# Designed miniproteins, single chains, continued (4): the designs that were tried, part 13

Each design is a single chain, and the fold is of that chain. pLDDT is the mean over its residues in the fold that is shown.

## One batch from the design tools (miniprotein)

Design m12447
Fold by ESMFold2-Fast:
Structure m12447 (fold): chain A 87 residues (1-87)
Amino acid sequence: SEKALEYIRKSIEYALKYLEELTDPEDQKIAQEAIDLLNRAGVYAVLGDFERAKELLEEAIKRLEQLPDTPYVKEAIENAKKAIEAL
């Protein structure tokens, strides 16, 4: 779904903005791991492997939920959830 890819792109955009606000190296590592998972989910969504895309999106959400609660991380999580619904 093109709509799922749009939500993945938005999730990545917000996660990258969030990464810029982080000062703790351990939190930066977790955020980068989440971004890598979101990028991989986009690849599988393009390939039509929606089950694998969903698994990667769910793992990305779990990583983001470990981080301090800010507007950018909330938007990243919400867009990843919308991507799963649009797969």
Scores: mean pLDDT 88

Design m12448
Fold by ESMFold2-Fast:
Structure m12448 (fold): chain A 81 residues (1-81)
Amino acid sequence: SEIEEEIKKLELLSKAIEALLEGKEEEAKELAEKAGVSLETVKNLAEAIENPEKASEEAKKTALEVLKEQAKVAEKVKALE
């Protein structure tokens, strides 16, 4: 299922961000690869989460793209109800 694959990717991305915030960069890199994203993307997301007011333009753009994908998954889940 496309919805199941998207949920799995978001879960892996969330775990990658958590691992990076805990200083576990190697684990974050492996989780990022499984989620289909670069470690740089995870670093950008962590930056936007920790300090949204001072986050780089790239970090903000990355966070917005992730939020858009999460919104699409939520819409698909609602369609199944």
Scores: mean pLDDT 75

Design m12449
Fold by ESMFold2-Fast:
Structure m12449 (fold): chain A 64 residues (1-64)
Amino acid sequence: MEEQERKERLEKARKLMEEYEKIVNDFSKDLEKHKDDPEAIEKIRKEYTEKVNKLRQEALELSK
């Protein structure tokens, strides 16, 4: 494996981690805002799962 390829992958992985942290923080804030609304919580959880799965897929592409 080339050294440059590893550096590029690490940088992309770092950006994905930052985006994941933002998604987690936004999720926590949304849950706190809507803590008394079960329907809103369920919608927020679905959106969170979709965003996390999208990032997970991007991370898998970086591993190939």
Scores: mean pLDDT 79

Design m12450
Fold by ESMFold2-Fast:
Structure m12450 (fold): chain A 59 residues (1-59)
Amino acid sequence: GPMEEAREAAYKAALAAKALGLSREGAITLAVHFLTEGFGLSEEEARRLAEEGAREAGA
């Protein structure tokens, strides 16, 4: 569902940020941007998923 798609997008954004050499904070910021702009999530929801995605990506 939409939440699973957002979670997958957060994870992939964190992997991309890691590949670009960004910090954990950079990975979270990138994921928050994609989740708010691309999925229409609130900042609070986006940040929660971004933190989960960064954790799963090993960032």
Scores: mean pLDDT 81

Design m12451
Fold by ESMFold2-Fast:
Parts: structure tokens; sequence; C-alpha cells
Structure m12451 (fold): chain A 86 residues (1-86)
């Protein structure tokens, strides 16, 4: 299941160059690595929640994340978590 979702994300990013800004998220999902910091718990929760979504919902979240990132700079873990849980 996780491997299929990771392939979906990678293929989506490769097919949509504008979504390459989310490539670091794909690497985090693939490696399971979360960088320690003030937002580490939010990042961990966002990754876990993202992997619970259907393939279709993951694509919707990715599209919304790109649009959100265009409005105010880099996407935060809190922003991503809000998109997942809305």
Amino acid sequence: MKEEKLKLIKNYLESNPNLRILYPLYEALKSGKVVPGPDEKLIEQALKELLKLSKEKILEVLDEAVELSKKGGPLTAEDLLKLIKK
C-alpha cells in the first residue's frame, strides 16, 4: 500500500513540474525520516495522516498544497496537516 502511494506521488510530480516543490515531502515519505525541530511532531503527524488517505485524496492534497505555497512562501507542516484534515 505505502509503496503504491509513493509511486503515485512520484509519477504525479514527474508529470507536473509545478509540483516539484513538494519533492522533499516525497523523499520524507519514502525514507520515513523526519528532521528534529520545533515542528517535528506536526511533520510526523502530517506524514502519517497523508499515508492514510486514498490515492485520489493524496492527489487532491498535493494540488491544494501547490496552490497554498504560491500564496505565502514555503509550505509548513501545519499547513499541510490542515489540508489533509479538512
Scores: mean pLDDT 66

Design m12452
Fold by ESMFold2-Fast:
Structure m12452 (fold): chain A 60 residues (1-60)
Amino acid sequence: SELEARAEALAERMLGKSPAERRRIALEAARELEAKGYSTEEIGEILQRAADRVAAAEAA
C-alpha cells in the first residue's frame, strides 16, 4: 500500500540515527505528510509502521 511504501521510506531515513535524530526526522515527516493532505490517523499509522520497521532492523 502507499502507507507501507511511505513507512518504508521513513524507516530508511531513521535507520542508523540517534534517538534524538529519529525524533527530529519523525516530526519533520509528520509535517510533510500533513502538508500533503494526509489525515492525523494516516500520519500516525505511517509513523508507527516506520518505528516497527526500525525496531525489527535493529533486532536483526
Scores: mean pLDDT 85

Design m12453
Fold by ESMFold2-Fast:
Structure m12453 (fold): chain A 60 residues (1-60)
Amino acid sequence: MIDDLKKEIKTALKNKDYETAIKKLEELRKAIERSDLEPFEKEVQLSLIDMQISIAKLAS
């Protein structure tokens, strides 16, 4: 579930486990892409996820 992935990502980031956070963010990205969200909501969520992945990679 998307909410479960978001909680796992938050926990990984809190623990500075950037490798797990990146992996879970990539899983979340794929889940959002497959979801039946409105196109604008999907674009916003994907943009935020891509930004978080970039930040986590820089922090690694």
Scores: mean pLDDT 82

Design m12454
Fold by ESMFold2-Fast:
Structure m12454 (fold): chain A 58 residues (1-58)
Amino acid sequence: PLAPLSPEEVAAEVAAARELAAASATDVRHGVAADLLLVAMAIEGNEAAAEALRAELA
């Protein structure tokens, strides 16, 4: 529903990544990947970094 990456989308992604990290606390790989994604999303306007980390998460 949102066209480009917006501040709301960034905030939603950060919240989702934090929830995933908490749920995956027992799985180090998922926890680390979620933290890296959260950091990338915090760097507003850096979609390339966020996408690279999402690829690693998958």
Scores: mean pLDDT 58

Design m12455
Fold by ESMFold2-Fast:
Structure m12455 (fold): chain A 85 residues (1-85)
Amino acid sequence: AAEEARRLLEEARREVEALRAASTDPAVRAELDRLLAELEAAEPVLVETLASLSPEEAEAAVEALRRTLEGALAAARALAAEAAA
């Protein structure tokens, strides 16, 4: 569970870094930098939380994390696309 959560956060971080590298808008870059900082800050808290949960609760938490990251990445992509339009 914790290793899967770390993998999901690392994948999300890499996608946000790619969006940042492709963006020329300083405001979009600043927002993506903020999201990167939030992802980095979330990892130790999430790992600690998962360690306190049952296996079933940990699986549910990882699934919730996946959905949250999918939403955040979709929003980040939309922001970058809107700025490029």
Scores: mean pLDDT 80

Design m12456
Fold by ESMFold2-Fast:
Structure m12456 (fold): chain A 64 residues (1-64)
Amino acid sequence: MADSTRDALLGSDAFSRLQADFVQAVLYADQGDVEKARELLEELEKRGADPSMIKAVREAIEDA
């Protein structure tokens, strides 16, 4: 796993990527691309996203 060291050093940058993934997941769900939205939801959950972000993506997927 060549990127493990980089992830440790970029801990603060992970928050910006988390926000980007959240926005993208909601957009995919809104466009009806539920499978891609679910993939991003799983990534957000693995990264420890706030419950409010997880809930928003879930609601977007369920409404799609």
Scores: mean pLDDT 72

Design m12457
Fold by ESMFold2-Fast:
Structure m12457 (fold): chain A 79 residues (1-79)
Amino acid sequence: SSLEKSLEFAREIGREMVELFDEGKELADRIAEKYGLSENERDLVRLIYAALKKKYGDSLTDEQIEEEAVKELERIREL
């Protein structure tokens, strides 16, 4: 049924986002070493990574993702 397909699609999106969030841990750890991050800020970096990877895939470099994450952190910190 169409409902069953929609639910499976939603589950796949959920799984993708969890996988991308886990993948973003290395970026969060790298930024934390340079800038010192709270646990909430580490989770924010991982969410930014997941969102950018989902939207842009491989069209953004790891360096560009790091730059966007740092800009967002600076905006939140009013640096």
Scores: mean pLDDT 81

Design m12458
Fold by ESMFold2-Fast:
Structure m12458 (fold): chain A 62 residues (1-62)
Amino acid sequence: SLEQKARFYRKAAENSQLLADYLRQVAKERPDTEQYLKMADSLEAQAEKNREKAEALEKEAK
């Protein structure tokens, strides 16, 4: 169903965001670790994309 697909993308976005937040916290302890910030940026972009997909599916389900 559209609701199941939306839920999947919501969970995927939540997981990517949690990992991004964790990597940003690690980077704060070592501000020279640019790799962690780049990984966090990539994961946040993926989370946003998945969030947008979930919202589109939720609108179709309404």
Scores: mean pLDDT 83

Design m12459
Fold by ESMFold2-Fast:
Structure m12459 (fold): chain A 62 residues (1-62)
Amino acid sequence: SIEEYKKKVIEEVKKLVKEGASREEIEKKMQELLTELTKGLSEDEAQEISLAAVQTLSDLMS
């Protein structure tokens, strides 16, 4: 389900921020993870998961 993918991406972003990764490193890892998780998903589903990742990073890095 997309909700499970969103949770997985959010937790990964939180982990990377906690580990002190740079914004560039987090963005690179997010891109890799999103590419893997969104294989075979619809464009709308992929976008929703991507937005969850971006929003989480924005919230934690503000």
Scores: mean pLDDT 79

Design m12460
Fold by ESMFold2-Fast:
Structure m12460 (fold): chain A 87 residues (1-87)
Amino acid sequence: SAAAREARGQRTLVLVAVAGLREAVESGDLDVLRKTAESILALAGTLSPEARRELIERLREVRAEHDLSPEQEEVLEALIRELEALA
């Protein structure tokens, strides 16, 4: 169905966004992390509420997987808060 294809497409976008954020965190480059967070926030406006919730949960997993610097923590916390505000 068209709805099933759309849901699959949105899930793919979530997984790509999460992979990009993980790479940005692992790079240690705060400018890359900030730009990646801005791109994810822009993308989030096109996602369904269900896909947005999955994105938030997966971003929390990235946060838990890494011992983040205070600056990295602030960027991820701000991103998660902005995503929650779109609900």
Scores: mean pLDDT 85

Design m12461
Fold by ESMFold2-Fast:
Structure m12461 (fold): chain A 65 residues (1-65)
Amino acid sequence: AAAAEAAAQARSGEIGDRAMATLPKVLDEMVERFKKEEPTPGEREQAAILARAVGRPDLAAEFEK
């Protein structure tokens, strides 16, 4: 039990740290792409989730429509 929890925390920490470092750049890339190409509903949902994760609720609200 404890070993599985430690493995999950270690994996989440490594992925989370890398994701948190790259998420703002990924969001910026998505915004630039959406200016050139109309996003699909699925892409808008993913962008909204990402925007909330990086503390951009203003962008999340724009992507929810």
Scores: mean pLDDT 68

Design m12462
Fold by ESMFold2-Fast:
Parts: C-alpha cells; structure tokens; sequence
Structure m12462 (fold): chain A 86 residues (1-86)
C-alpha cells in the first residue's frame, strides 16, 4: 500500500516533468508520448492504492499521484497539439 502510493506519486512527478519538457521542445514527440504513458501508469497505480489500501497516508499519496498524472496527460496532449501546428 504505502510503497505503491509512493511509486504512484514518483511516476506522476516524472510524467509531469517529461510533459513540461515536451512543451518546451514540441518537435520531440517521444517526450510527449513517454509523459502520457508514464502518466497512465501512475494513474493506474494510484487507482490500485485507492481500491486496496485502507492506510490514509497511502491513499493520500495515491490521490496525489493521480492528480499529477492527470496534469501530465493534459500537458502531453497540449505538446502534441503544438507539434501538429508546426
């Protein structure tokens, strides 16, 4: 539970960083794709924590991971949109 919540948060943070980098360099579509895929994985881990853990700390980490993952996916979509506008 707790370790999975921490992993969801870490993966969400990594996805967000990659998405922000993709926005700065939209010609590198691979960063946007990586951000989306890692974000989807982080969201999945966060959902598993919320489904199977009763630990309030694990649940809080999972919820935070989902929030960051959702933001990363949104930014990755924006980066792909900007790449198309070239």
Amino acid sequence: GLEMGREALRDGEVALELAEEALKNPEDISRAIAAALIGIGARFLGELVLKYSTDPEARRLGERGIELADRAIELAREALRKAKEK
Scores: mean pLDDT 85

Design m12463
Fold by ESMFold2-Fast:
Formats: C-alpha cells, sequence, structure tokens
Structure m12463 (fold): chain A 60 residues (1-60)
C-alpha cells in the first residue's frame, strides 16, 4: 500500500481536491487531517503515478 500526502492551506481547494480524487480513484482511501490530504492506494505503479500527477495539478 502506498500513501500520498499533500498540504493544502486553502480549505476550498483542499475539499475540491479530495472530492476529485475520490471520483477519479475509487480504489483510493482519501482522508483529511487539518490542512493535510492523505491518499492511500494499492501498490499499482500506474495508479500511484496518475494520483500523484492529479494531486500536483489540483493541490496548487
Amino acid sequence: MVTLEAVIDDPLRLIGTALRLIGDFPEAKVRIEGNRLIVELPDDPELVARAEEELREFSA
């Protein structure tokens, strides 16, 4: 299992990014802790790479 984490200080962007990831990656377990978005994924390199790219695009 792979865990991805991003710090997003804007609450609207944080929620928007979380909802986007939940919709695009149904295999992922997404949770929020304060300003941190935590994404837990299966050990699938292609899935992890796509999730990392999406986090980068929508978290900044």
Scores: mean pLDDT 80

Design m12464
Fold by ESMFold2-Fast:
Structure m12464 (fold): chain A 55 residues (1-55)
Amino acid sequence: MEELRKKIEELNKQIIELVRQYRASTDPAEKEKLHARIIELQEEIAKLMEEARAS
């Protein structure tokens, strides 16, 4: 459980950093890549939370 919590915290830190980059960027292609990465990390967190609930 503690390992799972630490992984979720680390993913949340990465999302925060990507959101900062997204807000700072004016390049549509860069924003699209950052947005896709944010969604990917959010999906990973959702999967980890489901696994924690099921286990």
Scores: mean pLDDT 81

Design m12465
Fold by ESMFold2-Fast:
Formats: sequence, C-alpha cells, structure tokens
Structure m12465 (fold): chain A 74 residues (1-74)
Amino acid sequence: GEKGKELAEEALRLGEEAARLGEEKGNWEAMLTGGVAAMVAGVAYLLATKGYDEEAIELAERGIELAREGIELV
C-alpha cells in the first residue's frame, strides 16, 4: 500500500544520509549502519508492493530507527 511505500522511501533516504555522513566523516560504523538501513527499506518497499502493507510499515519504521542511530554516530 501507499503508506508502506512512503515510509520505506523515508527509511531509504535516511539510510543513504547516514551512509553519506559516515563516508564524509570517515566513520565506517555509520556507513555500515546506513547501508543496512537502506537494505531494510528495500525489503519493506517490496513487501508493500506485494500487499503486505502492515508488515512493510513495521519494517520501514525499524529501518528509520536504525538509520537515525547511524546518523547519531557521526
């Protein structure tokens, strides 16, 4: 559904931001955490496209939390 896709896109954006900031600051842990968050976002988006919107929302929210942790490492 649309909400699952929207949250997955936000998780991807934040994960990419964490990875970018980690690269800029030379923080490999932030880069790794951001990369993993982006992968989780991709899975959430796939679930949303397959009709598993509630599961997609839950997974995307976890991806957002992980991405925010990555950003805090820099």
Scores: mean pLDDT 88

Design m12466
Fold by ESMFold2-Fast:
Structure m12466 (fold): chain A 64 residues (1-64)
Amino acid sequence: STEQERLERSLQRQRESARRVLEDLEAGTPRAREIVRIMAESEGISEEEARERLTRHLRGILAA
């Protein structure tokens, strides 16, 4: 159905985005560092902890 196709496309885009962000995190790009900093500040945790949580979350998306 159209709804199912929309869901499939959404999941594919989510996986593609997650892979891109994970690659940026592994490469240590300025964009990745900024994402980690914002997450750390918003959650009141360290940048190291934020990076670990984000990496775990992204790998979870890719494994699904």
Scores: mean pLDDT 82

Design m12467
Fold by ESMFold2-Fast:
Structure m12467 (fold): chain A 68 residues (1-68)
Amino acid sequence: SMEEEIRRTLENGLAALEANPDDFVTAMVLGKELEELGLRELGRRVREAGLAGDMQTAIDLLREALAR
């Protein structure tokens, strides 16, 4: 289901960002993938955090989304 695909993308994305916290390109790519899955606002904010070099904000956004 789309909900399961979204959860998997969030879980895998969070793990990737935590494993490579200096890889801002991964945060930007993940943001784009989330936008394509219909999470436009979350994806935009994750992409913007990656562009700003603010990996902690990207990680916090993904953790908040998974806690819902």
Scores: mean pLDDT 86

Design m12468
Fold by ESMFold2-Fast:
Structure m12468 (fold): chain A 41 residues (1-41)
Amino acid sequence: MEEFRKKQKEIIEKMINTDDPEEARKLYEEFLKLKKEYGKK
């Protein structure tokens, strides 16, 4: 849980602070991968 939240926060923070739409898209994809990995039931 802790590691997931830390990585999630880092990705979101980078995504919010970037002016590059390509970078934002890559970060969003990384975020989705994290959600899939830690959100597995």
Scores: mean pLDDT 75

Design m12469
Fold by ESMFold2-Fast:
Structure m12469 (fold): chain A 105 residues (1-105)
Amino acid sequence: MAEEHYRLALEAARAGDWVAATFGAAAALVEERGISDEELEALIAREEARIRAVAAPALSDAEIRALATRRVWARLAREYAEERGDAGLLEAAERVLAAVDRELA
């Protein structure tokens, strides 16, 4: 299954769909390492807490959770891209991270 997530991520990256490429790469890493739903939720909860400490007062709880989720998935995708040596997936993950950083500015 991880190889299918990787293949779909590569296809998405070639099509310029950075978000789909990032989610596919992150899903491949989660499956390959056996990261549980509980472990993934803990990563997202920690990132929500970090964002809440610095976020603009205008951001809703749902928006903060969406940003935290995208940042966690993009970091996992970046790690997977680095392990695979895939520059296209690395670029996709970095673009998603930069987009989250801009929304928090």
Scores: mean pLDDT 83

Design m12470
Fold by ESMFold2-Fast:
Structure m12470 (fold): chain A 55 residues (1-55)
Amino acid sequence: SALERLEAGLRSPDPAVRRRAVLAVRSPEAHPVLEAALKTETDPEVAALIRAVLA
């Protein structure tokens, strides 16, 4: 599923992979996963993208 793909992508040590996972998400079901990821995200560009998707 898209949610499982997002969760797998967000576990990647590569910020580019995490960024691609966030960009692929279209579902409101992903919002709790994105909110949790934002709390631990160390890359400022990925964090900014997650905030934009949640807005």
Scores: mean pLDDT 81

Design m12471
Fold by ESMFold2-Fast:
Structure m12471 (fold): chain A 69 residues (1-69)
Amino acid sequence: SDREIAENLIYGAETLAKAAVEDPSLLPRFRAAAEAIIRTAEGIPEVAEEVREAVRRLVEETEKKLKEK
């Protein structure tokens, strides 16, 4: 279902965020992947906003953690 696709997209973003926290050199790759995930979700209007908000929050939280040295 579209809901399961959305959940899988968010889970993928969470996995990439965790990798970027452990290896800050991956942050630009994570940002690019996050934007690609948001664009993919735009093809599923019913969940597009939910995925966008969740993924953007993950990017913000990851950047905040890495900005602390």
Scores: mean pLDDT 85

Design m12472
Fold by ESMFold2-Fast:
Structure m12472 (fold): chain A 72 residues (1-72)
Amino acid sequence: DALEKLEEALKKVKETMKNYIKEKNPEASDEEREKIAKEEEEKNRKETFNLTEEELKKMEEILKEVEEELKK
C-alpha cells in the first residue's frame, strides 16, 4: 500500500545515495561512507519527501492514524 511504496522509494534513495557517496569518496572506507550517507539523509530528508500536495496530505492522514493507535 502507500507505506510499502514509500518504504520501497526510501530504500531506492538510500541505494542511490550510497552509490553517489562512493563515487565522490572512493578513498573512504565502507564504514565512513555509511556515516556520510546517514548524515546526507538527515540533511536531505525534506528533499527526499519532495512530495506533491496530495501525497503530503495522505502522509499526514497516515501519521494521525498511527498516533491514534499509539494512544490506545
Scores: mean pLDDT 61

Design m12473
Fold by ESMFold2-Fast:
Structure m12473 (fold): chain A 62 residues (1-62)
Amino acid sequence: SESVARLVGLALRAIAYLLEGDVEGAREALEELKAHAEAAGDTSESTKRLIALLEKKIEEAE
């Protein structure tokens, strides 16, 4: 679906920024991912785990 494609795109963007050392860019992408999930009503366990994992990786990169 369009919603899933956008979620995957935002997650990949956050990961790409982390690989570049751009912690700020990764945070912006994560915030967009969270906003997208909220707007889409995505309460799935997999989406929650993905967000938690990205938050942890961003914190570790500080």
Scores: mean pLDDT 83

Design m12474
Fold by ESMFold2-Fast:
Structure m12474 (fold): chain A 55 residues (1-55)
Amino acid sequence: MIIQVRLSRPLSDEQKRKLMKAVNEASDLSPEEAQKKIEETLKELGVDGEIRVIP
């Protein structure tokens, strides 16, 4: 599964770590659940982004 995220702004190192953790955890989920998890993570970080999940 490939997860692509295009962010509206650069992230801090702490925000990058949180996003990377979410992406790694999402790789073991279904594509639908992976997309929801990444969307929730971006919302928690206060960043808008486009998410694509390829099975």
Scores: mean pLDDT 80

Design m12475
Fold by ESMFold2-Fast:
Structure m12475 (fold): chain A 84 residues (1-84)
Amino acid sequence: MELEALRGLARVLEEAARALGDEELAAAAREALRRIEASTDPEEAAAILEPVFRALLEALAADPAARAAATARLRALAEEMEAA
């Protein structure tokens, strides 16, 4: 289930970007998820996610406060996914 895992990651990246307050990165994550939903190739899906994932990691590394906020949002999202 590679595509489903990549879609899950895209949703996580969007939530982390929103927690960071980066609406442009959140929009990029939403667009990546939309493209991955249309893709049948895991390699293509991974290539779509790579720049968004890299940008998020760079932002989190630069700002410890943003990292803490993103972590809290990701934890909440993980709990919602477990409840579903």
Scores: mean pLDDT 72

Design m12476
Fold by ESMFold2-Fast:
Structure m12476 (fold): chain A 59 residues (1-59)
Amino acid sequence: MDEEEALKAAYTGGKTLVESGMSKEQAIALVAHELSKGFGMPREKAEEIAREGLERAGL
């Protein structure tokens, strides 16, 4: 998967987690962990994409 697919996953996943009652910080941490594991990217990059995805969701 490319960076655009990771960003879409972060947007959808992050929004769902926050809407289910998770804090923004918890959602970012969980999404970053899943992106790092699923897309094979470094944790720093995964956290950047997770934050951007949630920002695009208005969170």
Scores: mean pLDDT 80

Design m12477
Fold by ESMFold2-Fast:
Structure m12477 (fold): chain A 90 residues (1-90)
Amino acid sequence: MSPREAARAVAEALVRGAREAPEATARTLREDAELARTDESSPMTPEEKARLAELLERAAEAAEAGDLEAVEAAAEELARVLERVARRYE
């Protein structure tokens, strides 16, 4: 699976989760945001970790609000960040 394919799969999974299980999806996204900030083993820069966490929290808030358009927007931006990070480690 290419970095672009992986990033797209993550974005699609977020939108699906928000539609099917918004509360559970929001909880998981907030947990992932905290992990993104605190994972010292991550190859991401502090700026990339902060951006990833911000997008995960934005997606969680949108999922709880039932705002699927906002979830899709956050997922698209998240996919772009993940693709950029993955390409750096080709």
Scores: mean pLDDT 78

Design m12478
Fold by ESMFold2-Fast:
Structure m12478 (fold): chain A 61 residues (1-61)
Amino acid sequence: KEELEKLFEKYDTNGDGYISREEFIKLLMDKFGLSREEAVKLYNELGKFKLTKEEAIEFLS
């Protein structure tokens, strides 16, 4: 979980505590070695426009 928190900080470029769609897709690609198409599909299944740090970590765990 500590590594995921570090990754979230890297992708939360605005420091607003939310991760954008594009940033989360990049995180999924980096974390799981997914293609962009696979990462987009997983993101769409969440049904959200923005993810909090907690939501992103929960999904990735």
Scores: mean pLDDT 68

Design m12479
Fold by ESMFold2-Fast:
Structure m12479 (fold): chain A 66 residues (1-66)
Amino acid sequence: MVEEFVQRLREAGASDEDVEFAEKMLKEGKSPLQVIDELITHHRARGDEEKVAALEALKAELQAQQ
């Protein structure tokens, strides 16, 4: 479960640091959607709109359960 979600994050362009942060949050009991929201906030604060768009697309996919 954690490994599958982490691979989806990498496919969306997440860095190794983003992946490590996501794994920590998941182990602490946060949901995949909460993890994506935190990563979107972090990248948006840095002006990385391309990564934000990719993460928002992944979030929409998970919410729609495509």
Scores: mean pLDDT 78

Design m12480
Fold by ESMFold2-Fast:
Structure m12480 (fold): chain A 98 residues (1-98)
Amino acid sequence: ELEELLREAERLAREYEAVRESDPERARELAEEVFRLQLRILELRGEAPSAEELEAAIAAAEAAIAAARATEPLTPELALAIEEHRRAIAILREYLAR
């Protein structure tokens, strides 16, 4: 099971590299799947982050979004970073609710 998840993560990482420049939307989906698989791998290894660590990570991402939104001018790079933080928060909240 752990070895199967490691192979799946490697497969998705290879797909990510193949589509990163040609299909950025698919690349984002693959990155999210890899992130979810990495959390599951940590859980199976007995290295799962605690609820406190997950909550701290969510709070840090929310603070990063607030800081980016307060930055003038809001560049396209900052707007992308905000959306990436929002997706990370969603995945972390999903993992907390497991």
Scores: mean pLDDT 78

Design m12481
Fold by ESMFold2-Fast:
Structure m12481 (fold): chain A 65 residues (1-65)
Amino acid sequence: SSEVEEALKELEEIARTGSGNVKGAALAGVGELKRLLADPSVSEEELIEAARKALEGVRRVEELA
């Protein structure tokens, strides 16, 4: 889905340009999304939800900085 692809690109950009906890959260999100994308049993809905949660996780870390 384009939403998952866009989220992955955004997370990779944050991981590339960010530092500290924000970079760590973005890298964790990238890893999780790539793991789920490699699993054919994961539904499109689960992928979209995981993408949203990954971006929310990064936002939460940014708010706590």
Scores: mean pLDDT 83

Design m12482
Fold by ESMFold2-Fast:
Formats: sequence, C-alpha cells, structure tokens
Structure m12482 (fold): chain A 79 residues (1-79)
Amino acid sequence: SLVEKAKELEAKGLELQKQKRYDEAGRLFEEAGKLYEEAKDYKSAAQMFGNAGEAYRKAKRYDESTRMYRKALEAEAKA
C-alpha cells in the first residue's frame, strides 16, 4: 500500500539522518510525504514534509527546505 511504502521510506530517511546524510534523508522524507498525501494521511504528510525541510536545511539546500516547509503547512491545513 501507499502507507506501507511511505513508512519504509520514513524509516530509511531516519537512518540516513542519524548518519548525517541530510540531502539523501530529505529526498526520502519528501517522497514519503507525497505518498502519505496520496493516501490522504495529511497529518503524516505534514510531519514528513517538515522532516524533509529540516534535513534540506542541514544540507544547506535552502530553496528545497523552504519548499518543503510550505508543503508541510499546506498538508497541515488539510489534516
């Protein structure tokens, strides 16, 4: 299911974040957020987009970080 795939990506993203592989972690959190959004789990989508924003910020990918925080707020409004 979409939710099962999103959970696998979330778990891998958290592992990469512990390894300080922030750019890769950000990409996995972004992908997980999109899958949660497709599943209409807007609360989990907002959390994943927020995690992606923080990961991209730590990777100094500031444009991607800003875009992800905006997506988190949009998902939160639908939750």
Scores: mean pLDDT 91

Design m12483
Fold by ESMFold2-Fast:
Structure m12483 (fold): chain A 74 residues (1-74)
Amino acid sequence: MNEQRAQELVEKAEEHKKKGEEALKKGDYKEAAKHYFEAAVHYQEAFELTGNPEYLKKAAEAGLKAKEAIQKHA
């Protein structure tokens, strides 16, 4: 159950990561930041369900991307 739910969260995180990358390419930094933040949240929840440190690492990476996008929007 939890592993299946974690996989669904990872898939959602990857979708948001792709949307964030697309927004970044268009110069839509505010939208990019929102999508990277959503990716970080979903990876974080997957980590909490599984204890897998790779998800925590991915959450941190997505969070950093969100911060970088926010700085470009400001």
Scores: mean pLDDT 84

Design m12484
Fold by ESMFold2-Fast:
Structure m12484 (fold): chain A 77 residues (1-77)
Amino acid sequence: MKKAEELIKKGQEAYSKKDYEKAVEYYEEALKIYEEENDLLGAAKAADNLAEAYKELGDEEKAKEYEKLAEEYLKKL
């Protein structure tokens, strides 16, 4: 399994357990890897997951930032 995909799965597992801080850590690492690989679809997915996790943490500003980032990556496809 690719490192970034594995991190997304770990983040989703943490999210399902309501460990949103841990989910953010995994998703941020996955986003960084996808960006380094120029995997725009993967980066959009990681950014979208980050937006959802930040919403659960109550950080509406960061949630909006990552929602916009995900949309920007999808527009570049």
Scores: mean pLDDT 85

Design m12485
Fold by ESMFold2-Fast:
Structure m12485 (fold): chain A 85 residues (1-85)
Amino acid sequence: SDIEKALRYVYNAKIALHKGDVEEAEKYLEEAIKALEEALKKEPNEDVKKALEHVKKALEALKKGDVEKAYEHLDKAEEYLLKAL
């Protein structure tokens, strides 16, 4: 499913950040956004919408160099994605 794809991309982004690869993490978050937008297009879901908002905020935080803030948002995105499964 698109939700499972998004969860995988968020998880891979966290692994990339743990390795110090911010650019790889940004690519995974861009793919997560695409998957979540497709999920919302097929069926509106409040947990998916909140996950998408947090993934977008994590990506914005990374572009500003705020890795700590990005982790906070990725943890929230995972929480909402798990609720949507």
Scores: mean pLDDT 88

